# Designed miniproteins, single chains, continued (5): the designs that were tried, part 20

Each design is a single chain, and the fold is of that chain. pLDDT is the mean over its residues in the fold that is shown.

## One batch from the design tools (miniprotein)

Design m16672
Fold by ESMFold2-Fast:
Structure m16672 (fold): chain A 88 residues (1-88)
Amino acid sequence: MIAEQTANDPNAKTLNAADFVVAPLEEQEKWVIAQGVPEEKAREAALAIRSVLFDAMSQGIDPAKDKEVQAKVEEIFKKYGAKALPIV
């Protein structure tokens, strides 16, 4: 079986910001596809989410505690037709 050693859980009920930003792009893409993002848009969605989370973390903001970061990530998921998950 492939990739059960990654922090990427296809049955995830939450988005772990730290685990997501350190994951390889391919694993980020697989994770967003598992949440309902189409494959052709998975890279765009993964990069958009990563950019929001990375920008927040670079400013010392905890994405799990910042409602603006949560709203931005939720909007990205909704834009790509996927289920929005709470950030932890």
Scores: mean pLDDT 74

Design m16673
Fold by ESMFold2-Fast:
Structure m16673 (fold): chain A 79 residues (1-79)
Amino acid sequence: SLEEKAKELSLLDLDGNGKITEEELRQFAKDLGLDTSSFDSPQFKAFLKKIEEFLGLPVTGKFDEEFRAYIEELVEKAK
């Protein structure tokens, strides 16, 4: 379920407060072995698109305020 997927994404919330930063998302992608040396890396954009697809969000490949807010809401529901 979406909630189960959000529980895996709760690993991005290092502070455990339902707030996800761009740095935390990049660190998580790096821990998965993806190249996150820049926000424009093809691997990082593909990673964002994959998360957006799994969450049922519009697939943009950008880490913007709307993307962050949706993930934070799902992480909160997973706790």
Scores: mean pLDDT 62

Design m16674
Fold by ESMFold2-Fast:
Structure m16674 (fold): chain A 79 residues (1-79)
Amino acid sequence: SEVDEEIEAYVEKLIEAGVITEEEGKELKEALKKFLSLPKEEQERIAKEILEKVEPLAKNSDDIVAVEREVVRLLIEKA
């Protein structure tokens, strides 16, 4: 699937950049595939919950990598 190839490429870039580990990358691939297979209403609900939890961290930190790591963690948890 073209979508599967895009997910693989995205996750590999995060691993190469040191944002996530190889093991976290495997979990993220499965979470992204699951997330994108959900109805639009469920995708919007999960995205809103992630944004609400990440917003305080983003306001109090200039560390973009830490913010990205928290988004990945929450996506794995909630998808």
Scores: mean pLDDT 80

Design m16675
Fold by ESMFold2-Fast:
Formats: C-alpha cells, structure tokens, sequence
Structure m16675 (fold): chain A 82 residues (1-82)
C-alpha cells in the first residue's frame, strides 16, 4: 500500500471544504484506491489523504484529486506520495 497526501489553500474555509470534498470524491473513483479522508480548516487550508494498493494508484489518485481541487478554486496544490 501507498499513501498520497494532497495539500492546498483556498480563499475561504467554505471554499477549502468544498475543494476537499470534491477532490476526495474524485480520488475515490480511481482504481486501486482503498480509503480517502479529507479535512479543511477555517483559514482556507485543505488536505486529502488517499490510501491505495500501489504507489502508481496513489500517484494517479493524488493527481486527480489535485486537478479537482484546483477546478473548485484551490491554489498552491502539492501532492506527496509515501
């Protein structure tokens, strides 16, 4: 198993919450994804944690989540795979 963490910022806590939710939903649809969790703060910070069966699946899911977060208004998107 591998984990991808997607971190981002948004102009508001409401936008961060929406971006995190949309990103988590998009990631959950990727083949090989086992679990997805998200959190968003009132300061506009958001994170999505993706657990996948392989590093390739984690990387793919992280990429999809990052794209969804950006489309929802997030910026400063960073993806780390462990």
Amino acid sequence: MATAVVLFTAPSGETAERAAKVAAEAASKVEGVVEVRYVAGPDGLGAVEIVAESEEAARKAGEVAAEAAEAAGASGVRVDVV
Scores: mean pLDDT 86

Design m16676
Fold by ESMFold2-Fast:
Structure m16676 (fold): chain A 89 residues (1-89)
Amino acid sequence: SEVEEIIADARANQARIAAGDADAYVARGEGFYKQGEYYAALGDYDTAIYYYERAIADYERAIAIDPDNKKAQANLAKVKANLAALKAK
């Protein structure tokens, strides 16, 4: 099932994070970013900010491991812009 695949992917991703894999941090950060957007859409801005800050931390870690990671750079810029817009409300 899709749920079993998601769980398996999450477990594999945690193992890659422990190994210092930059792309694994990007994947987890994307998960946090999606949660942030979900809660922002519900009007739960405190929870949205919490998830955006976790996404930022994962993307910054990915860039620290691999400074040339274009996906981490693009996603970091995007989540920072969304966080700034949310805090301006």
Scores: mean pLDDT 84

Design m16677
Fold by ESMFold2-Fast:
Structure m16677 (fold): chain A 94 residues (1-94)
Amino acid sequence: SDSLTKEILAGLDALQAQVQALAEQGLISQEQRDTLLQLLASAQYHVENRDYSSAIQTLDELIATLSELSKTNPALQPLLQQAQALREKVKQLL
C-alpha cells in the first residue's frame, strides 16, 4: 500500500537520523555508523524499487548487526526494536 510504503520509508529515515546522532554523541564508532547507514540505504533502495524480498534480506542483515552490537551497547536496543518493526511492515507488502 502507498501509505504503508511511506511509513516504512519514514521509519528508515528516522533510523538513519538516530544512527547519525549516536555517532555524533560518540556512542558508536565511525565504522559501526558507516555499516549501519549502508544497510539502511540498501533497504531504502529496495523498498523504493518495490523489491520487498531484497528489502527483507537487507533488514535481516541490519537486525543481525544491531543484535550483535546491542549486546555491548544498550543505546542500540531501541534501533533493533525499530528495525524489527520495519521488517514486519515490509513483510505485509509481500
Scores: mean pLDDT 92

Design m16678
Fold by ESMFold2-Fast:
Structure m16678 (fold): chain A 90 residues (1-90)
Amino acid sequence: VATAVALLAKLVQKLSNLAAATGNSAIASAAAIVSAALALAENADLDSAIALLQQAADLLAANVGSTAVGKSIISQLKQAIALLSAVKAE
């Protein structure tokens, strides 16, 4: 959980900075969703956290999935989902 939480905190900061730099409302919405998922993961609500992270990844794929930065962030979101899913399996 700690590794996934650290990754999610980094992603929230990266998405918030990117939203501020671009003015893109979809990136701002994704940042809010990832921030909510971070809070859920910190409280060990892994199912809800994973669901929100999937929603954020889908939103980013639809709006910025063709960009190199968008692909990188989506990849990191999928990594966080995999880490949280592995914690649930143990």
Scores: mean pLDDT 78

Design m16679
Fold by ESMFold2-Fast:
Structure m16679 (fold): chain A 97 residues (1-97)
Amino acid sequence: SPLFEKGLEALRAGNLEEAADYFAEYLKQHKDDRSLEVRIAAYILALLTGYKEYAAKLFLQLQIDGVSIEEINRLDRLVRPDPRFAKYKPLLDELFK
């Protein structure tokens, strides 16, 4: 997905607000999708919002999906939680009920 790819590009560039906006838009378009890309996007937003419980559940699910701990740690290193991202919490709640 172009939105997912743009989200990753923004994340790697350190543009966390732009990354969050792209991943949020991607997730809105894929609410009922359980693909690996959806779980990665949700994991990144969970980290940005400080949703520790959702991030922990997604961390385990990504490992089950075959994503290495090293790859997950690379995503973690790109993310800093910040209160400005709290606006995305309702979207995460909607995805996981």
Scores: mean pLDDT 84

Design m16680
Fold by ESMFold2-Fast:
Structure m16680 (fold): chain A 66 residues (1-66)
Amino acid sequence: PLKLSEEQIERLAEAASKYSGLPLEEAKELVIAAADGKLEPSEVAREIGEKLREIGDEIQAELAAR
């Protein structure tokens, strides 16, 4: 587990969000869980991948609704 400040968590979440395309709040939750040792890096990558699929599906649904 890492003892991160709120600012450090936000900076890591910004990097994760930019890399994955996740909303900042969701990236922040994953960073916090990883810092607490609750998630391994491979599990974080899996969660990010799943969220990216959800975002893609939402965009497709918005296009279909138009």
Scores: mean pLDDT 66

Design m16681
Fold by ESMFold2-Fast:
Structure m16681 (fold): chain A 86 residues (1-86)
Amino acid sequence: ALSPEELKEMAKAAVEQLERLRAAFRRLAAEHGLPEDLVAAIEAAVAATIDALRNLDPTDEAHIAALAAQLRALEELLQRAAELMA
């Protein structure tokens, strides 16, 4: 079973990866001329996910559920961006 301490370390690593993704995405969005509304939505979703991860209480099921919902929303937006860049 995943411990609360292990989950916190995974969340910390995920924040670092999301910050790198955000920087890379800004460059790709500019290079591919992505719609401004989609870019804003992705940047907002990344920021919300980072905030949720930084404030994560691994013993709070509501925090875990909220994070899962934010990750799903971000995945859908990133998939749309990838389709437009193809």
Scores: mean pLDDT 80

Design m16682
Fold by ESMFold2-Fast:
Structure m16682 (fold): chain A 85 residues (1-85)
Amino acid sequence: MSPDVEEVLRLAEEAPRVLERAYTMPASELEPMTAEVQARLDRLRAFLARYFALGGKDDRAVQLLKEAIAHLEKTLAILEEKKAA
């Protein structure tokens, strides 16, 4: 398996934990965490788009990636709300 696929799967599996971390993140770490989450989200979105373009058919892999993207999108929303306060 390519290193890129292994990294994407790891990022997807970690997404729920990243969401939990956002709720307890101190104000001093919100900006660097926002940048990290945005980078992870961009990578997962790019991989999913490429996977569909290449005719990917694994419904379970697609579902895992979609759920991870949803968790990271929610994480960004929480971090932005905390920065706005």
Scores: mean pLDDT 79

Design m16683
Fold by ESMFold2-Fast:
Structure m16683 (fold): chain A 115 residues (1-115)
Amino acid sequence: SLEDILGLAELMANSKTIDEAISQFLALLRQLIAATSGEMKKRLEEVLKKLLELLKNSASIEELVEALKEAQKVIEEALRALGVSEEDIEKIREYLEKAIKVVEASKETATIQNG
């Protein structure tokens, strides 16, 4: 549901570690895959598979950030296809961008502070 999607996105915005941010991003993708069908479902599944493969292969933070930015674009397209308002999509975008920044910040420092 939209409430479940918004709740997951908000949890991502509160992530303080890479593992939390990525885990919640994967959860959001799985939720959207369950809510979609056809071509959009396939695109979301391809994005999920790419992220899982990067995680399995211990990819660089730079590669993970690029993949998460691509995932954000597909997530926004899926939300529009589901009839989510542009206002709610903008809120979800802000949450996704905050989570991506947590992952990206880890490239500059090995220390992530817990809130």
Scores: mean pLDDT 77

Design m16684
Fold by ESMFold2-Fast:
Structure m16684 (fold): chain A 99 residues (1-99)
Amino acid sequence: SKKEAIRKASSILTSTLIRITAYQIDGREDEIPKVIKEAKEELSKIVSPEIADTAAAYAEAMAKSNIYRDRGDYESEAKYVAEARALQAKLDALEAAEL
């Protein structure tokens, strides 16, 4: 069902964000683009391209906000926090429209 696909997508996104955080803590920021690419490919098998693309973009914005915060670049952090919030709102709307 569409609801089951969306629940699976949410699980993939959650595990992706945890994995990104682990790589950031380990200083392996170079692995983050690969993690996001793999998540997008997995999502594209179960949800629409628009949901998969939006979820991947959200994960990237979240990762960038954390990287810039850790570097003390609070202007860049604020930009990516705003982008992540907009992408989260878009993702919620897209998921609601498919239910």
Scores: mean pLDDT 87

Design m16685
Fold by ESMFold2-Fast:
Structure m16685 (fold): chain A 92 residues (1-92)
Amino acid sequence: STEKEKIEEIIEALKEQLEKWRNGELSAEERRRFAEGLLTIELTIYQKENPLTPEEQRKLIEELRKRAEELAVAPLEVVEERVNEVIEKLKK
């Protein structure tokens, strides 16, 4: 129950931020932070199935920052697809 409630809260937050992005309500810094948060959630899901060493985790965090910067300036359709993929993974 508590875990389901936390997942539902995350999903609603992602939907709310995506709507703000779609409406042009997010600054460049806010888009980058949202992208970083989205990719951090995805990495957390990945780590549950794929245990990482401290070295592997550090390298993935560095890659995550770069990908967040790329996602922050991506077309809306790419961002929407990524958000929907993360939401689907969270529901499993």
Scores: mean pLDDT 83

Design m16686
Fold by ESMFold2-Fast:
Structure m16686 (fold): chain A 86 residues (1-86)
Amino acid sequence: AAALERARRELERAREVIEALERVSRHSTELSDEERAAYAELFNRALAELQREGLIPSDTDPRLRPLRLLEIYRRIEAEARRRLAE
């Protein structure tokens, strides 16, 4: 049903953001300028989405944004997995 489809989309989106954040953390010295720009765009879009939903403050310190994105998307992933396991 629509609820399970939404949970799958939320899981896919959360995994995309989490995997990108983990890749930047593990392979920062191996990233091309084009890859860095693509990840920055992904993170900016994710941040804007979370701010629009009220899940992250608009005044969040830029240095803490990657950590806050990771924390929030891990919670979204866990919730989506729980709904899919019902």
Scores: mean pLDDT 78

Design m16687
Fold by ESMFold2-Fast:
Structure m16687 (fold): chain A 100 residues (1-100)
Amino acid sequence: SNEELTKKTIELLKKSEPITEEDRAEFDEPIEELLKKLPEEVKKEAEELLKKVKSRGELAALYGILLLGVEAVKKKEEGDYETAEKLYEKVKELIKLMKE
């Protein structure tokens, strides 16, 4: 199923190489800027996940999830509440799966 494939993808991301100091230097500021743009509930969950992220694949996936969250904010600002809600639900789902 798509859910099982998503779980397998997350498992593979967790088995990727450890995060380097160079990765931290490149991602820390961009991630912090994206987090500031998110609703408080989503920001809190993403910050909890960031503390658990140990691999390069997880770091890249978290960054991608945060980009989706910011896209949801933009859709809401444009008045597209339906798309914003769907994107927020997907972001929350992905964060939950990555925390497992």
Scores: mean pLDDT 86

Design m16688
Fold by ESMFold2-Fast:
Structure m16688 (fold): chain A 81 residues (1-81)
Amino acid sequence: MYSLEELVEAARQAAKVLATGYKKGLISLEEARRLIEEMFRYLSERVSPEDFERVVEAFIETLEELDPELARIAREVREEL
């Protein structure tokens, strides 16, 4: 079982991996958006709304420091759910 603390840390790590992959040209912006959509959908189905907001906020805050464009996309995806 995953704790909220473990999910928050995993989200921060996922943000760093995603930003690095995008910066290195390993994934396109469209692929990054799809990966974010899949992750947020998966989380929304498995955690409480309160825990979802905390995990997604940690992910977006980490992206804001690394790549503001990816952070903007993550916010758009969150609003579309």
Scores: mean pLDDT 85

Design m16689
Fold by ESMFold2-Fast:
Structure m16689 (fold): chain A 62 residues (1-62)
Amino acid sequence: GIDDTINQGRRRYQQGDYRSAIFWYDVAIGMMQIRQSMNMMTPDQVRTMADIQAQVARIRAM
């Protein structure tokens, strides 16, 4: 699920594997964007997506 995908990205980020972290975060963002377009996301999930997008942007700026 989405939460497991986000957790995989967070684990990779914590291990310093930024390439794999971005991969898993991008997968999670894609899944969340589809659900958002269908109005299937909670406000908490929307905030989580924004947080993950900010993390990906920071990693890409390195």
Scores: mean pLDDT 84

Design m16690
Fold by ESMFold2-Fast:
Structure m16690 (fold): chain A 91 residues (1-91)
Amino acid sequence: PVPSLEEARLQTLVGLARLVAQGLITAQDAADFALERGLIDPEQARLLTEALERAKTEEQLIEIARVVAEGVINGLSLEELRERLEAVLNA
C-alpha cells in the first residue's frame, strides 16, 4: 500500500534530515527537494532551511523535520511553525 500524504511527508522530511546529519546533502538541498515534490510551500522551505542550518545534533535535525511535517499537516501558521522550531533549537 502507498503511504498517505501525511505519512509520506513525515517519512520524506525525516529521511532528508538524516541525509543532512550524515553530510550527504545540505539543508538547502533538503528543503529544495521537499518543495519540488510539493511536500512544503516556499515559506515553509525557508523555515526548514534556516532551522536545519542552526541544528547542532542529529536529534535536532530529525525533530525539525517532524515539526515541519506536522505543522504542514495541521495547517500551522508560519509564526506558530517558527515558534515550535525555535523550541527544538533551544532544547
Scores: mean pLDDT 85

Design m16691
Fold by ESMFold2-Fast:
Structure m16691 (fold): chain A 59 residues (1-59)
Amino acid sequence: SAELEERVRKLGRERGLSDEVIQDAIGVARGLLKATKVPPSEEIIENSLRLGETMASLD
């Protein structure tokens, strides 16, 4: 959802993450939301940002 995307984007920028990492995090958050059908929450956003950052830092 647009709300989830904006929340991930805002929090990611606050943490100094790159646009690439933020886009990955948004993708993860959308995937989690669709797969689990859980309403958007701070926990989903937090976990998505951490996973996006981890994926970008792989290698």
Scores: mean pLDDT 71

Design m16692
Fold by ESMFold2-Fast:
Structure m16692 (fold): chain A 61 residues (1-61)
Amino acid sequence: SAKREAVIEALEREVAEHGLNRERIEEVAERFGVSVEEAVRWYLEHHIDEGLALIEEGVAK
C-alpha cells in the first residue's frame, strides 16, 4: 500500500542519516499513525525481500 511504502521510505532516510535510533523510529510511526511494531515489521520485511533479490542477482557480498 502507499502508506506502507511511505513508512519504509521515511525509515530508510532516518536510518541512513542517524542509524537505528528508537526515538526517530517512534516519530516516523507517530507521523503515519501506525504502531512502532508495525513500522519496524514493514521495514524488516522490505529489507529481507531486497536482500534475497540482491543475492539472486549475484551482487550481494
Scores: mean pLDDT 75

Design m16693
Fold by ESMFold2-Fast:
Structure m16693 (fold): chain A 95 residues (1-95)
Amino acid sequence: MLKEEIEKLEKEIKEIESKIIALEAAKKLLEVALDFEKKLLEKRLKDNPEELKREIERLEREHREVIEELEREIKELKEKKEELKKKIEELKEKL
């Protein structure tokens, strides 16, 4: 029983680790996309600096909200991973 419970928790940790990696990769891709979109806006709105500033500020705000959401999800997954690790250690002490 205890060995099977430990193996189940270890599988859950691996699944969480995979999700964290995917979310951190998504965050990096969004940061690269933001820089690219800013450069495209600078090229498109070259003759309208006031419009450019407004559009960049809007884009940065929208990206910030998405990044903050991803960071929150990553934090929650890391906390869940640590809780599962503690449960595994408690179960191992009983063996």
Scores: mean pLDDT 85

Design m16694
Fold by ESMFold2-Fast:
Structure m16694 (fold): chain A 68 residues (1-68)
Amino acid sequence: SAAQQLAHFRALLEHALRERVPLEALRAGIDTYLAEFRADPSVSEADLAEAERLAAEALAQAERQERE
């Protein structure tokens, strides 16, 4: 389900942030995930918006970690 995919995506993002994955690698992983999520016809606009929100928050946190 989309909810399970979103929970899995959130866990992957949290793991990447904890492991201090390079920002470029994080962006590439996010782009791949979002492309696959968009290609799934069972995904609603609300599910996609939530995935994009999670991605934006993770990227902002990773950028902040690089500045600190």
Scores: mean pLDDT 82

Design m16695
Fold by ESMFold2-Fast:
Structure m16695 (fold): chain A 101 residues (1-101)
Amino acid sequence: EELLKEAKRILDEILAAVERIYDILSSFPEFKEEALKLRNEAVKLYLKMRDEIENLIKTDPEKAKEFVEELKRMAEEYRKLADEISKLVKTIQELLRKLLE
């Protein structure tokens, strides 16, 4: 029960980071359609992963614990990537503002 709740929370964190990256990329017209397609695929994978983790907890709780730890590391990496992408976009916007002056 607690492991399943933790897994779902971590998956929600990963999805939130993916959605933040989507919001950033979709602000550029060149990336909007591809970003939407990838975001929709991420939602599908999220739902399947949630179901698979629930089944794994029932059949092999030790392996499920290892998998949740791996997801936790991935959530941290995705949050960092979202932050770095946000910084890069801000830098590009500042450079464009200076160029147009």
Scores: mean pLDDT 79

Design m16696
Fold by ESMFold2-Fast:
Structure m16696 (fold): chain A 97 residues (1-97)
Amino acid sequence: YLVRVTITIRTAPEDLEKVKKQVQERDEKFVEEMRKRGHGGVSPMQILPIADAEKGIVKVEGLFVAPTEDEAREMAEILKRHFEELADEIEVEIEPL
């Protein structure tokens, strides 16, 4: 199963660099937790270059592979917990491979 995650964060344009740093710190913690849980194939998420800096919008994408739908859902819920305090929107798509 393929898990695609898109995180949208809205902030003041002057806080954009602070938010990017917070995203990187949250992503590092998420990746380490996933490795400890046996999901060592999880890649760091990417901050999208098309984020609207003038509007203070940061978009982050993650792409993960899970052997079962239940594991895919668990990975998505763990990611949501790491980002829920920071994110305005979290979108998750789970697709069979």
Scores: mean pLDDT 72

Design m16697
Fold by ESMFold2-Fast:
Structure m16697 (fold): chain A 77 residues (1-77)
Amino acid sequence: MGEEYYEKGKEYLRRGEFEKAAEYFEKAGDAFRDSNPEKAIEYYELAGKLYALTDKLEKAKEAGRKARELSEQLGIK
């Protein structure tokens, strides 16, 4: 599931559909949250950047919040 979301995110990114790409990268982050939190942080950060590029600031903040919460759980400030 997580890998499938990541592949779909990359496909939308290649098409220039940045908001849809961000949605799928966020879903990939959610899927990897418990099994690979470092990967989840990477995907949430990518989603946040893409949401910001499309002026979806509240969605960008939410993705950034998810990344920050996981970073804190890993002892990264």
Scores: mean pLDDT 83

Design m16698
Fold by ESMFold2-Fast:
Structure m16698 (fold): chain A 65 residues (1-65)
Amino acid sequence: KEKIAEKYREVAEAARNQGLSREQATALASKLGVDADKLHRRIDELGTGVEGVAQAAEELAKEAE
């Protein structure tokens, strides 16, 4: 779904620009109405640093297309 991809990209952009933690990124995903649990798991796989958080959200955006 196009709107889901856009929302995950918004999370990725916020993570890069603001340095969001895993908890902050998953809270934003939940607020935007996308699967925060799926994002949380992907961050655990890639790493909980800023790069891992942003990359996890970008991968989920690409998968949602």
Scores: mean pLDDT 80

Design m16699
Fold by ESMFold2-Fast:
Structure m16699 (fold): chain A 88 residues (1-88)
Amino acid sequence: SPDEEARNQLAELIDRTIQELQSLVESLKSKLSQDELNQLNSLIKQLQDIRDKLRAGQISTEQALQQATQVLQQFGQLLQQVLDRIAA
């Protein structure tokens, strides 16, 4: 169905995003405080939870997209703060 196709495509996009963010955090690990590492990893875990709920049919594609977008915005804000601190 179109909904199942959209669900699968969004889940795959979230999976790819999780992998990229995990790689990014690992590359920065030596420059992160424990609190920064914990916060970034917590946001990645939230994306994993959203993906799992989407795959399980517990949330709609629209809900998953909205929730994932919010988590990614929070991740981007924290990452910018980290990068600004490292650059100072």
Scores: mean pLDDT 90

Design m16700
Fold by ESMFold2-Fast:
Structure m16700 (fold): chain A 104 residues (1-104)
Amino acid sequence: SAERRELIIRNLETAYGIARDLYEKTGDPLAKELAERLRELRDGVRSGSLTLAQLRERVDEALKIADELQKKALEEKDYESLLNAFVISSELLVVERIIRREEE
């Protein structure tokens, strides 16, 4: 639905903003990669160029990067970066849930 597509875009925009800010703060190449992937995801959803299967696969890949950022932040005891990476994962899990509903 158009309403679900708009919600996906908003969650991806939020996740992208957080990932970009995390990269600007830390200089972490992994945060840069996540931000670039989230921007491409948002733009692909907005343009309608991604199938639901492609969207799901790319969201799963972004979730793996966000998990790696959380683990790294824990090792470094950077609890601010840990929280930011956790919020990115939370936004992406909402997107995954919406995709599953659209596949029904």
Scores: mean pLDDT 88

Design m16701
Fold by ESMFold2-Fast:
Structure m16701 (fold): chain A 64 residues (1-64)
Amino acid sequence: SMADRERLLARFRDHLRSIDHPDLDDVLANVTLLLNDMLAEGRSLEDMERVVDHMLRTVERRAA
């Protein structure tokens, strides 16, 4: 749903802010487009959560 997408994007944005990510706006924009495409394709909330969790882990590894 739209509300679930907004919740996932807010969580991702807050994480990027917490690690002071240098490309925050670009990364967030790309993730927003990806989630919009997933919703348009009828993918589940579980699939979107899995993708966001994967991206969070990737960003965290690069920041460490």
Scores: mean pLDDT 79

Design m16702
Fold by ESMFold2-Fast:
Structure m16702 (fold): chain A 68 residues (1-68)
Amino acid sequence: LKAKITVTSEDEVTLTVDEAAKLLGPVEKELKAGESITLSRVDLLESEIQTPDGKVYKVKDVAEVVVK
């Protein structure tokens, strides 16, 4: 489970279930109406990505947050 998330220093990153699936792998559950994760760059590193299968992964452990 390897992923890279590119964010700006002061911008928020919005991750939908589909985006999390692209980062973490295949996901079979459909998006809940309006389900998404929006985080600042600082919060993103310590926040958790939850997938439709109910698993929770810390962004810091699963994805590399890179400022571009």
Scores: mean pLDDT 48

Design m16703
Fold by ESMFold2-Fast:
Structure m16703 (fold): chain A 68 residues (1-68)
Amino acid sequence: MSSDEQAAALTAELGARLRAAIAAGRVSEAQAKEVEDLALRGIHEYARTGDLAALRATLAEAERVIDA
């Protein structure tokens, strides 16, 4: 699987987790915005650098916001 395919899969998985958490009432509007802002930042940096490890770290940080 290419790095771009991995980046797309990781981003889709985070998006699915966020949508499920919103539907279940487990995250606030502020938490949802923080997750979206982190994901957008990670995606923009990946598009600029190609650094999949950095993207994974940023998306893991966003996932921790969902779990808080």
Scores: mean pLDDT 84

Design m16704
Fold by ESMFold2-Fast:
Structure m16704 (fold): chain A 60 residues (1-60)
Amino acid sequence: ADFSNDGLVQAALRAADRNGDGTISDAELAELEQKMREAGVSDETLARITDALRAAQAAA
């Protein structure tokens, strides 16, 4: 669980933001979650990444 690295949050944000406009839709976020679950990411790690992405979007 090393997502304390700013780069991980940035990479996830870019992956979720398909348009590159800085806005993440619920559909884009859900797709990212699905891909992470398929990759074997734990529920705890997934929840933290999702929370960080939502917080980043709200702060923007």
Scores: mean pLDDT 66

Design m16705
Fold by ESMFold2-Fast:
Structure m16705 (fold): chain A 69 residues (1-69)
Amino acid sequence: SAYSYELLLNKTIGLLLEKGLSISSREIAEELGISQPTASKLKKAAIERLKKRYEEHGSDEEGVRRVLA
């Protein structure tokens, strides 16, 4: 459902921020207990959402690091 997708998307964003943007779709799948194809789609969506947050945040260097790192 859209609700479950949004929850998984937010968890994927958290994993990218914690472990870095180079985390594999397989590792995301294992961490969240989902299929690798679903994890691949979530990773792409999470990166796009982080990019949008970066553009909207538009603040100091530290704020940018928190969104992208």
Scores: mean pLDDT 73

Design m16706
Fold by ESMFold2-Fast:
Structure m16706 (fold): chain A 57 residues (1-57)
Amino acid sequence: MLEEIAEKLGVSKRTVALAYARVKGIIDLSQREIARVSGASVANVSRAIKAIKERLK
């Protein structure tokens, strides 16, 4: 669940939702753009993307 990833990484649900949409190819935002619009660090966005990809294997 996206909410579980948000809680584990200490980021907003918005950050995880944008990372998920990027992984699914719904949006074409860079990690830096997601970080800027959601108020997260680029490192946290990268970790969220990695966690989502691992769950989708």
Scores: mean pLDDT 79

